# Designed miniproteins, single chains, continued (2), part 29

Each design is a single chain, and the fold is of that chain. pLDDT is the mean over its residues in the fold that is shown.

## One batch from the design tools (miniprotein)

Design m4981
Fold by ESMFold2-Fast:
Structure m4981 (fold): chain A 95 residues (1-95)
Amino acid sequence: MDHLREALRHALEAARALHEGNLEEAVRHLGEAIRHASRAADELSGEAKSHALKAQQYLGKARKAAKEGNVELALQHLEKGVEHLQEAIKAAKES
């Protein structure tokens, strides 16, 4: 649960950095979000794990887009990553 919440916190910080045009800071926060989502997936099972793995995939796509300077694509992938992190948190509370 703490790793999912840390992943979400870093993902939201990445969104802020992308809106500010701070690509280096966005990439750094996306890296931290991916690390925490990966740790969460290792500890979770069932639906919560499935959402954590999907979050990790979308956050990875967002980080790649941010590194390429594609802010719009990075934000689109980040939105999907955040959605899956929120679903993972919800599923983990219900189990």
Scores: mean pLDDT 89

Design m4982
Fold by ESMFold2-Fast:
Structure m4982 (fold): chain A 56 residues (1-56)
Amino acid sequence: SEEERRRREKEERRRRIIEIASASARLLGGAAKTLMDPSYRPELEEAEEELRRLEE
């Protein structure tokens, strides 16, 4: 029904927002670390890749 479809869409949206927020937090952390020490670049690149996958 219309109501069930709306409920599913809302749940899916919430889950995606949480995933994106989590990945974004990791990206920001990686960026801050890399700015202070370039040896953290691989960690930053992994976080970038994770966020990019979630946006696809």
Scores: mean pLDDT 78

Design m4983
Fold by ESMFold2-Fast:
Structure m4983 (fold): chain A 98 residues (1-98)
Amino acid sequence: MNFEELVQDVLDAASTSPDADFAEAVAIVAREAPEKLLGFVVAVAVLTSLAIDKALKHGVPAEEAAREAEKELLAMGVPEEAARLAAESIRKKVEEAL
């Protein structure tokens, strides 16, 4: 199945990412919860889009949007440090979109 190729593409993209927080979060999930890696990456993409939408349409601060994203990742069983780093990546992307 193509899932292993998608996982490898994600790892390669993360290793060359200018976003060090996202790259480190991906590395933690790949090491500690590899079965959640694809779900984690998809969730971060979705949560980033939702956080940007909330900031632009409802004036939600980047820090608040990132905190809500961290809670969702923790509820999915993502390791605490990876969820925190992913939330920091989301916060920066929301600030860049404003």
Scores: mean pLDDT 77

Design m4984
Fold by ESMFold2-Fast:
Structure m4984 (fold): chain A 89 residues (1-89)
Amino acid sequence: MLFELPPEEAYQKLIDLNEEIAAQSSESISADELSNKALMKEYGLPEEKAEEFNKKIQEVYKNSPTPEEKVKKLKELEEEMKKLKEKLK
């Protein structure tokens, strides 16, 4: 799963997913749109929820003082995304 990795590797995995999506597109799309589409693809989220979680992930990377806290917060977000995916079935 995406956020079972260390925070730096989880972020790199998100970038890799963004690059894969961009390579499949004939048109240029923004970095935020790529990140939203990556979360939609990985977790089956609707666009509005993907945007919400993308913002929360960015805030974790910006505001978390330790790697341990980043891992904890990212895992909490991943569990919320998984529960939401199950609820939307």
Scores: mean pLDDT 66

Design m4985
Fold by ESMFold2-Fast:
Structure m4985 (fold): chain A 55 residues (1-55)
Amino acid sequence: SREERIASLDALLAEAREQAAELMPTLNDKQQAELRSQLARVEAWVAERKAELLG
């Protein structure tokens, strides 16, 4: 269902954020910037997929 797909997208984003939070303090400035950039791309992708499901 649409609701199940939205829940899966939310779970994917939550998992990505959790993994990033664990890695972040072990990384240097350049690696942290790259990880933040990757998270922003994941967040944008999830937002676009949710918009498609709702629109």
Scores: mean pLDDT 87

Design m4986
Fold by ESMFold2-Fast:
Structure m4986 (fold): chain A 80 residues (1-80)
Amino acid sequence: MLSDEEQAELDKVITDLALTTLALSGTVPTDEALAKLREQVQKAKDELTAKYPDHADEITAILDSFLDTMEGLLRARAAE
């Protein structure tokens, strides 16, 4: 399990990514928003796994789950 400090940092990164992506989804094409989300998630994954290598697998799983959820939400919004 992540420490309270590591969890707080990950939660902040996820929250910032979610808010930025949702704001962007209203102003750019869905494919552009998805490309930017993927880039930002990969960057966050690289940075956090380098900082917390003992928890790299857990961080990767959480960020991959977040990416899947956000991609689903963006595609659902584009369909409406």
Scores: mean pLDDT 81

Design m4987
Fold by ESMFold2-Fast:
Structure m4987 (fold): chain A 67 residues (1-67)
Amino acid sequence: SKEELEKEIEEFLEKLKEFVKNYDSMSVEERSKALSELADKKRELLEKLKDNPELREKFLKKENEII
């Protein structure tokens, strides 16, 4: 559902914010693992958003504001 997709977007963005917040305190190995997990989750989320271009655009805009 749209509500489930919005929840997954918020969960992803929260994890991304935590990654950015903790970046300087992380080891190279921890950063690599976190980036891999975020990349995989983003790929899954974008596939789920394939049929909802408006929600996809909002997601990418919010992600860009964090990075």
Scores: mean pLDDT 85

Design m4988
Fold by ESMFold2-Fast:
Structure m4988 (fold): chain A 88 residues (1-88)
Amino acid sequence: SEESRFASRAVGAMLLGMSMLVDQDLGFISDEQGAEMARLLAEMLRALREYEEAEKRGDKERAKEALERLERAVQEIEDFVRQVEEQR
């Protein structure tokens, strides 16, 4: 399903982001790149929490807004990973 495909992308984005933080510790990327990834991961986790809480409350409008933020955060992580890999 589309939901299952998005869940796989979201998990993938989280794993890629965590991998980049390891790369920062090992000196394979800059501290600035690591800090930006940490920020993007924090935004993703915030959007996920807001989505789950809105769903739990039955707040369809807030759930839609949070899901749109979550989808943007996943895309931003994927785009940032691609940009960093292109700079290697």
Scores: mean pLDDT 84

Design m4989
Fold by ESMFold2-Fast:
Structure m4989 (fold): chain A 96 residues (1-96)
Amino acid sequence: MAAEENKKKAETLLALAKKYEELGLEALAEAAREAARLAEEGTLTDEKARELLIEGVLKDLGVSDEEIEELKKAIDEEDEEKIAEFAEELEKRYKA
């Protein structure tokens, strides 16, 4: 609401980005920095924040941009079955 609240939200997101960088989660850190920029601008929505978080997590897991786009579409369509299939494939791929 107020510019001061937006600035505090951005500062919190930048602190999270720094923590993610320390953990080696570079894509998640980048997503947090982008979310901070949008928060300071006053344009960060809950939907956009969720999108950035999901993209960051998946990229740090080595998921391709094409796979991320397909997952985002499944989430938008509330296709729980497709989301579950994607999660199972990721577990199979990165748990070996």
Scores: mean pLDDT 74

Design m4990
Fold by ESMFold2-Fast:
Structure m4990 (fold): chain A 55 residues (1-55)
Amino acid sequence: MSPELEALLAELRATLSPAETAALERLIQNMLDAGVPEERVVAAARALRARLLAE
């Protein structure tokens, strides 16, 4: 994993429940397995987190 993705995962683990973190980590892994670039995966995860916090 890139340092940016690892830093994002650390932030998610610190701010979300273990269950929410596990679900999002699984989503990230599925996107990477589908060939989505890490940069896009990070952007998508950040966008999802921002939407959850904004609501």
Scores: mean pLDDT 75

Design m4991
Fold by ESMFold2-Fast:
Structure m4991 (fold): chain A 94 residues (1-94)
Amino acid sequence: MVAEALLRAAELDPDPTVAEALRLVARGDPKGALEVLAKASGQDKVPDIPDKELLGVAAGHAARILSEQPDPEDQRLAEVAAEEARKIAEELAK
């Protein structure tokens, strides 16, 4: 279900690079997302970020974007993304 929130946030994100990274994470390609972000930043090396940590960051970003929308469905997706980010943060803290 977090994939739907990530895809919706990508449609609303004004940054095309961040939008593409969100779509890649939603499709289960976190490495592709890191490569897109690294290339846009002019970096020669892709950061070694764990898949779960990147998913948590992406979910948190999606929750923020969607919570700013007046649409009830976007608000519902924001809650889904926020819950996923919270669960990942709790797992990484253990």
Scores: mean pLDDT 80

Design m4992
Fold by ESMFold2-Fast:
Structure m4992 (fold): chain A 81 residues (1-81)
Amino acid sequence: SMEEIKEIAEKSIETIRKEVESGKLSDEAVRTLLLTFAKELEEEFGMPKEVVEELRKIVEEAKSAEEAVERFGEYVLKYLE
């Protein structure tokens, strides 16, 4: 359900945010994780291609890994409302 996808997205974004705060991942690694998650949202959860394309654009255009995580999370959660 959309509610289950939302819970998965919230937990995934929180995990990525914590890894960014810990400094364990490079900017490139964080962006790769977000792009991988966008692909999973499309392939496993049936998220529309247009939404996934916007998520990819957010990751590519964000000025930092922190901005990428925040904008990605905001967009996904707003869509799942």
Scores: mean pLDDT 82

Design m4993
Fold by ESMFold2-Fast:
Structure m4993 (fold): chain A 69 residues (1-69)
Amino acid sequence: EEERFEAEVYTALTLIQVAIAKKAGDYDTAIRIAEEGLAYLEKNFPDATEEIQILRDTLAELRAAKAAA
């Protein structure tokens, strides 16, 4: 499935960018990347429910981490 593969690749690239920003301590950039990635998936790949959930969970973790700092 073409759309599924594209959603998987996009999610993986988004998570790599989030991980880099998070390791740098830049939670604002990490949150922004996750929010933009989630919005993109919801608009272009609404059937990619697992990938969407991964970014939702990631975003929640990033927001919690920033609030604890």
Scores: mean pLDDT 84

Design m4994
Fold by ESMFold2-Fast:
Structure m4994 (fold): chain A 106 residues (1-106)
Amino acid sequence: GIAEALEAATADLPEREIVEAIGEGMIKGVEDAEKVRKEVEEKGLTEEETRKMLAEEALAAIKAEPDGLERARIYGYKLGALAGVFLKVTKEEMEELIKKELEELD
């Protein structure tokens, strides 16, 4: 799955760099949430179908990406897009959450 592909690609990378890359992806995913929501509405997808679509797209993109940090950003993007679409998380809220997570690593 996605978690196994990400873990294998990032095993030798510093934890902080992995978390920063995931955070960058999550912020980007939240920014794109309106575009994702529009696509979901135009296709008539349910929440379950949307989650499956984003998971399949993320897994395919991760498998095609040789760089571990870029795999982390792709994983983060999926999480951010889901949070923006279904939990209505804003960019500002996501930036604050990522900042706190990084502070916990210090």
Scores: mean pLDDT 81

Design m4995
Fold by ESMFold2-Fast:
Structure m4995 (fold): chain A 59 residues (1-59)
Amino acid sequence: ANVTAPQELVDAALALARELQAQGRDAEYIRAVVGMHLRELGADAASRRAALEYVEATL
């Protein structure tokens, strides 16, 4: 409900997204890979959505 993702999840998502963007990956690929990575870190659905939304707005 209060869906500010923890800062460590946001930082991890941004770091991975920027690396993939630097490799020339498209937005769909970046979203899929970052989402999977956040899931592996144990992020719940709301935290994953918030982190991905922040990444999309920042890139």
Scores: mean pLDDT 79

Design m4996
Fold by ESMFold2-Fast:
Structure m4996 (fold): chain A 94 residues (1-94)
Amino acid sequence: MDLTSLPEEDVREGIINAGQFAINMAPSLPVSDEEKQRLIELGQKAIEAAKRGDLGEAARHLREVADILRRAGAYGQALELRRIADVAEAVAKS
């Protein structure tokens, strides 16, 4: 699928849903309390950026969330968040 063919509204909703999912999962991750809090803060920033229409900023925050998820061993979730971030960045550049 061409990343730029997705409606901006659908991409925005995808970021919000992905950020909320990561925030909800943070307390159960095998990482430090400091990394859990950082993930929650980054997830919230991604959601807020998406709500403002700043898909580029949202993509950057989602990539940082994905990196924490990867270090926590949540590889599938990390890969999905990176894919959503890549779509958001492509749409932001169009």
Scores: mean pLDDT 83

Design m4997
Fold by ESMFold2-Fast:
Structure m4997 (fold): chain A 85 residues (1-85)
Amino acid sequence: MLPEASDELLINLIMEIAGLSRETAEKILEALRTDPEITDTSNEEQLKKAIKKILMEIAGLSEEKAEEAAEKLTEAIFKLRRGEL
């Protein structure tokens, strides 16, 4: 479970990194929070792949932009889980 304070931080990161609206960023965050492969995984590659898929399906990002954004968001999520962000 992510702390409540990290939800606002993740929304802002999604908006900044992917160039998305707050409404789209909130939908992406909800998808990230409800997918068991994302919430339970310690595998950075698996998490990055799942985030990339969500970005392409929800936000309609190109594969190139989704991969770049997924990499940055994966790093941010792992830092949040470790209390480093």
Scores: mean pLDDT 73

Design m4998
Fold by ESMFold2-Fast:
Structure m4998 (fold): chain A 85 residues (1-85)
Amino acid sequence: SNSLRRSLGLLEGEVNSTLDFIDQLIAEETDPKKIKKLQELKEKLRKIVDDLREKLKAGTLTVDDINKARDEVDKIQGEILDIYE
C-alpha cells in the first residue's frame, strides 16, 4: 500500500541519518572496542532496512513489521548514546 511505502521511506531516512552519525563517530573514535560496537550497530540498522525492503518487494510487508522495526531502531539509537555514557 502507499501508506506502507511512505512509512518505510520515512524509516529508511531516519536509519540513513543514524548511519551517517555512526560513520562520523567511527571516524573520530580511537577506542577499538567502541569502533567494533558502532560497526555492529550499523550492520543491525542495515539488516532492518534490507529485511523490510525484501518484504515490500514480496508484497508481505505489514504495519506490525514497520512498528517492530521502529522499536528496534529506537533501541539501537539508545545503545549508540550508551557507548558514550
Scores: mean pLDDT 90

Design m4999
Fold by ESMFold2-Fast:
Structure m4999 (fold): chain A 61 residues (1-61)
Amino acid sequence: MELIRRMAEALGVSEETVKRSLLQVAALRGRGREIALRRLARDSGMSVAEVEEAIRTVLAE
């Protein structure tokens, strides 16, 4: 999935690091998850919808 690679490039980290971060966000609930999603979207220059799609991709692995 291109989303994970784009996030890794934008954040200056490995794809493995991005996948771990996405799994950590996926484990959060309620307001904490919303805050983490918005922060990751802002830091990576992506939309919240794109971050949610990346999470679904990682969970499908």
Scores: mean pLDDT 81

Design m5000
Fold by ESMFold2-Fast:
Structure m5000 (fold): chain A 85 residues (1-85)
Amino acid sequence: SALLEKVREEARRIAEENPELRELARAAVAAHEAGDEAALARAGEELRRKAEEIAERLVKEGVDPELARRIAEMAAILAGQEAAA
């Protein structure tokens, strides 16, 4: 669908252009690989807060709140996939 393609395109751009999101994703992957549950929980919380900040920024730029949240969540997922590769 056009909506799903738009979400993926925007999410990929945000993941590529946001070094802080990528750093948080790498920290989460590293914690997971090390089996450090406390570090993973903390990194996951920071990653979620960063996704919320991105969603808020998109809403201020005129994006629908539900769409903004989906784009931000997908950007975090894509950053995690890149970090795990």
Scores: mean pLDDT 84

Design m5001
Fold by ESMFold2-Fast:
Structure m5001 (fold): chain A 91 residues (1-91)
Amino acid sequence: SHMTPEKLAADLKRLVDAYRRGEITEDELAIVAASYKVLHPELFEEALKLLDPETQAILKAAADKYSKNFLFLMSTDEYVKALVKASRVLE
């Protein structure tokens, strides 16, 4: 992936801001955060270090919600819907 920690940090901040505005749900944020934590753990950790402590705490809590059951989550329609919703926020 050509994704940098700086680009991911900017994207994650935009998603947290969208969540705060009610544009995405807590579960949609949690699914996206868990996806990065499980599939790209080093990239996710480096991106978190570039964010303020409050935003870091929100993303860590969100990622923990689905990280342990991630393989099951990937088989659900909710997973695809959350990724599509996040992509629309990030356009």
Scores: mean pLDDT 86

Design m5002
Fold by ESMFold2-Fast:
Formats: C-alpha cells, sequence, structure tokens
Structure m5002 (fold): chain A 62 residues (1-62)
C-alpha cells in the first residue's frame, strides 16, 4: 500500500549516510511519486513525534 511504501521510504532515510540535503531532496521526490501529489520534506531541529525524532525530517503533503 502507499502507506507502507511511505513508511519504508522514511525509515530508509533515517538509516542512510551521506549528504543530508541530497537525501532530503531524494525523499521528497520519492514521497511525491508514492502519493501522486506534491510533498515537501524539511530537515528539522524541532522534531514532533517519534518519526520526526527518529529521522530528523518533517513531511508536509501540499
Amino acid sequence: SAREQVQLAVARFGGEKGDREELRRRLEAELSRILGRPVRVELTTEPDGDLEVLTGARATVL
């Protein structure tokens, strides 16, 4: 399902090593494709909830 694909993409992002900005752009593109709508992903220093704490990223569906 789309929900499972989103969860796997987010979990993979949290475990990836490399340039965080490049990984952020890649995650943003992947989520937009999975959901079929524009998604914005931001790196956050103010995480809210367990997934943002785990990943350091916040996703907003536009």
Scores: mean pLDDT 70

Design m5003
Fold by ESMFold2-Fast:
Structure m5003 (fold): chain A 58 residues (1-58)
Amino acid sequence: GPSAQEMARRSLLFGGASEEEAEAAGKSLDGIGASMMGSTAVMDPEMAAETARLLYEA
């Protein structure tokens, strides 16, 4: 399936985020963070997108 980073990016884009926000959030996640985000995106895409947005804004 898609990588955890790709799942996070797709969730952000689906939620209406810009491509730059989605890409920046993907880059800020390390291996563990990306895996957790991918799992969250499958279970709750909106929560995953919001978490990634907060990471981008930090």
Scores: mean pLDDT 61

Design m5004
Fold by ESMFold2-Fast:
Structure m5004 (fold): chain A 81 residues (1-81)
Amino acid sequence: MSSLERFLEELEYAASHLEELSRENIEGMVRMMLDVARGYRDEEAAALAEEALRLIEENAPLEKIREMIQRVIERMRRALA
């Protein structure tokens, strides 16, 4: 399994359990997603991660944050395939 695939599996688990995570953990996770997306030159995944950070900053409902995180994961999975 690639390091990226393992990272995405960990993110999928975290996204399913966001209500169990602190705001700091959620923000740290999304910042890491942004860095990974930029490293892989995935502009679409990076833009989605930046939007997730904006939602966190604006105290958006947890469901909107989850949806955006899931979209980042889906885009990164497509880049891996």
Scores: mean pLDDT 81

Design m5005
Fold by ESMFold2-Fast:
Structure m5005 (fold): chain A 61 residues (1-61)
Amino acid sequence: SAALEAAARRVREALLSGDLEAARAALQEMSKVAGVTPTLEPTDLEAAELAAADVWVRATS
């Protein structure tokens, strides 16, 4: 959906900016849009990227 793609873009922008707090906030919004609960809180940008990929896969499967 357009909303899910927009949420994923916001996560991507936060990751590119190196802002972990923004990435966490964007990931929470993406999870709400997807209707998916993240299994783990990301502690760094790499973990946030992996969490976003997991949310995307679960939302689109």
Scores: mean pLDDT 79

Design m5006
Fold by ESMFold2-Fast:
Structure m5006 (fold): chain A 101 residues (1-101)
Amino acid sequence: MVPLEEQIEILRKEVEKLIEIREDLSFTKEELERMVEMLEKALSEDNPMLRIAVIIAAAIALGFSPEELRELLEESLKNIDNLEWLKKKIAELLEKLKEKL
């Protein structure tokens, strides 16, 4: 298993890459439905890295700015051990995604 600190560094780098190409990203209804399924799965699984990854993916699909995405990533990483905060954030993003379907 990759160390948590290395997983965090990889996630930060991948998010910056996604921010660079975000204007070229388009989400179909099927992709948004898959994202809803992943958010619901993240609520049931004890995997903080999955929760943070789906939070950022949902925010990108919702059209968050680069600044908002970076702030959300750092806040999510700060709250990596705060299960209640992560679940609440996933629930808020899930509701917004369902409104777009």
Scores: mean pLDDT 77

Design m5007
Fold by ESMFold2-Fast:
Structure m5007 (fold): chain A 85 residues (1-85)
Amino acid sequence: MSEKEKEVRKRLSELVKRMNEILLKADEKWDEFSDEQQQKIFDLFGKAQDLLLGARDYLGQGNIDEAEKLLKEAEKLLDELEKLV
């Protein structure tokens, strides 16, 4: 396994963990959010999950560069999500 592949796999694991931590915080505060905020949070989680699943699939195919691109986009969505939760 290349150093680049190790870094990208580690990044995937870190972002999955981060997503789960944000999800737990969102769940704790769910009733405090407006309907509009709940919908936005739900949509951002869905998009982030799709990107993380796509990155995992590209890693399984050995396409490290495409996996890294998807992880960067997922990180941006998780950054936005953390600001809402």
Scores: mean pLDDT 86

Design m5008
Fold by ESMFold2-Fast:
Structure m5008 (fold): chain A 81 residues (1-81)
Amino acid sequence: VEKASEAFKLLEKAREALENGDYETAIDYAIRAMKLAKEDPDKTLANLILAEASYILKQAIEKSPNPEEFKKRYEKAVEEL
């Protein structure tokens, strides 16, 4: 539960960064949330966090000035899971 709770807080920070146009920070928080969720034994919560983080990553990449660079960060995050 602790890791899932921490991951949700990181996910919330990722959303706020995305809303503020800070795409790099949004991606960083989303990746951190995914890593913490993966380590949590609650697979249902982990899958929910992974889905939300993936959505935030996609939005940040598409809105960023360097989509190719940010897209590579997303691919690496998925590979590390």
Scores: mean pLDDT 75

Design m5009
Fold by ESMFold2-Fast:
Structure m5009 (fold): chain A 100 residues (1-100)
Amino acid sequence: SALEKLIEQAIRILEYAIGLGELLFGKDHPLVKELRELLEKLQDPSASKEEIIETLERAVEILEEFLELAESDPSVPQSVVDMLRAILESMKKILEELKK
């Protein structure tokens, strides 16, 4: 279904975001750990559409914080900042499509 495809896209984007977060902030960073918990929620076949939307809204908040942290750090390359921005924009588009 269209819903299943959007969830699958969100999972792939979130997996990539977790990988970048681990590289930038470390695997034990609280927000990186929370993204992994959100990933597990997205992979739950019993999750309602409303629960999926809430999970992605929280993922967007964490990704916005990652972007602010990366933008404020002069040691982070512009290419990495641009990747985080692209990830955030992609997740926001999926969330908008899920909301109708």
Scores: mean pLDDT 88

Design m5010
Fold by ESMFold2-Fast:
Structure m5010 (fold): chain A 70 residues (1-70)
Amino acid sequence: AKIEVKNEVLSEDAESATVKVTVTNTGDEDVTVDASALVALPGWRPAAPVVVTVKAGETKTATVELVRIP
């Protein structure tokens, strides 16, 4: 499926960060994605998976919590 992804950093500390992930499904089929896998911040890893279903032509927003890579 074709998706568009936007990342917006909401907060960032020495040990943790929070990112708003906006997923737009530009395809003709519903898509289930892990928003935590769509975050691109070097040195950070997701604290947990954030699974969202985005219907065909729909936009969904998810908040992803990140922790520092050791």
Scores: mean pLDDT 80

Design m5011
Fold by ESMFold2-Fast:
Structure m5011 (fold): chain A 74 residues (1-74)
Amino acid sequence: PLPKYSARVRVTTKDGRELVGEGTGHTPEEAARDAVLRVMAAHGLTAADVADVEVLEPKGEVLRRAAEAAVRDW
């Protein structure tokens, strides 16, 4: 099935870089996770390299938790 949702996230690294990426998924939470994983993969980041994750669109506490969990589980 085609993804129905999109999310945009900002990943802040411990060395002060701000990286923005987009993801897609079958739920808003899945889209937020996908966005985080795409940014981390594209820049060769591990969880240890990440200082913060912010979900830019759409806004919501559940989406923020999904994005933070994606960093932890990467």
Scores: mean pLDDT 76

Design m5012
Fold by ESMFold2-Fast:
Structure m5012 (fold): chain A 107 residues (1-107)
Amino acid sequence: SEAIKKLEEQAEKYIKLARDYAEKVKQLDSGLGNVIMAGIDLVEQAKKEGGNEDSIKAALSLTDLVIDAGKRNKEVRDYLLKAADYLRNAIRYVKEAAELKKKLEEK
């Protein structure tokens, strides 16, 4: 489906944007940068697993931890919150692609 392909392409775009910001955070705080990279890995895993509910929940939970870290670390806050925003968008597109795939298979 062209619609599914476009959703998956949007997910890949946001994963790449999150990775770029993870590298910026890594230059300032390697630990926090690695947390964002772990979030990216969970989103990639959710995508590979066809957007299953457990992998999506895991990715969202880690994204919430990134947002919390951004609120407490003023030096990297803007980069960390931007990375979290990109992760949330990537997760949304993975979920929407999975839901559309399921809907088409049920018809």
Scores: mean pLDDT 82

Design m5013
Fold by ESMFold2-Fast:
Structure m5013 (fold): chain A 98 residues (1-98)
Amino acid sequence: SMEEEKKLEKERKELYMQYLKAKNPSITEEEAELEGIKKGIRALAEELGLDFEALFSTMSLEEILDLIIEEAERRGDAPLVSRARELRKKLEELKKKQ
């Protein structure tokens, strides 16, 4: 089951990267990865009833992730905390490539 979940995650990531490249052919691999991370953060914010666009107008992605983690911990949503921490790790790894 874990191997099938990883395969589906990889396929979804590849499809999303193809979508982004079709929409903007000049997009870099790092820019495409950042858009993927941003999409993930938006989904988590929306699950918590937060307005991602309003937050992103005044906050960084790191600050939004910190807010999401704090709110998810306050609600006792351990799976959402785990998902948010994984996105934060991906964002930190992406910044090391820049």
Scores: mean pLDDT 80

Design m5014
Fold by ESMFold2-Fast:
Structure m5014 (fold): chain A 92 residues (1-92)
Amino acid sequence: ALTELARRALADPAGLAAALAAIRAQMIAEGISEEAAAEAVALLRRAIEAAAAGDTEAALALIREAALVVARDAGIPEEEVEAAFAEFAAKV
């Protein structure tokens, strides 16, 4: 589950750093500002740490916050992101 994936990610610091850098680069390539992309990946890293600690609620809250940072920068309505995230969270 999410906790096992998060623990594996933290066990490979170089791989995690590369993955987060790739996510940031992809966001910027799609028109997200460097500031919003950096904030989003920092939140995603915190989410991975929370999930690895077994705090799934904190992890999901941080993923939601990261999605809202990106949506706000891209001009996507927050309500639309919250609805999509609720469906995602129900499947995790």
Scores: mean pLDDT 80

Design m5015
Fold by ESMFold2-Fast:
Structure m5015 (fold): chain A 85 residues (1-85)
Amino acid sequence: NELLKHAKELLEEAKEAYKKGDYTTAAQLASIAYGNAASVASEEGIKKGEELGEKANKAGKEGDAKTAAELAIEAAEVALESAEK
């Protein structure tokens, strides 16, 4: 599945950006990875991903770019993992 492959590649790039302290790039890449994974994720994975995405958006609006990136990465991981089950 090309969407899952692309989601995995974007998620790895997001994690590398996060390790480098580039939280804005990490959050952006993770949100794109989530979108690709969510198209084939389970209902449980989508619901968890949406909850984490809302928390990431709130953290970003509050200026907490690091927490926003962490939550966006977690949302993508949850969606991707549920799509592979």
Scores: mean pLDDT 83

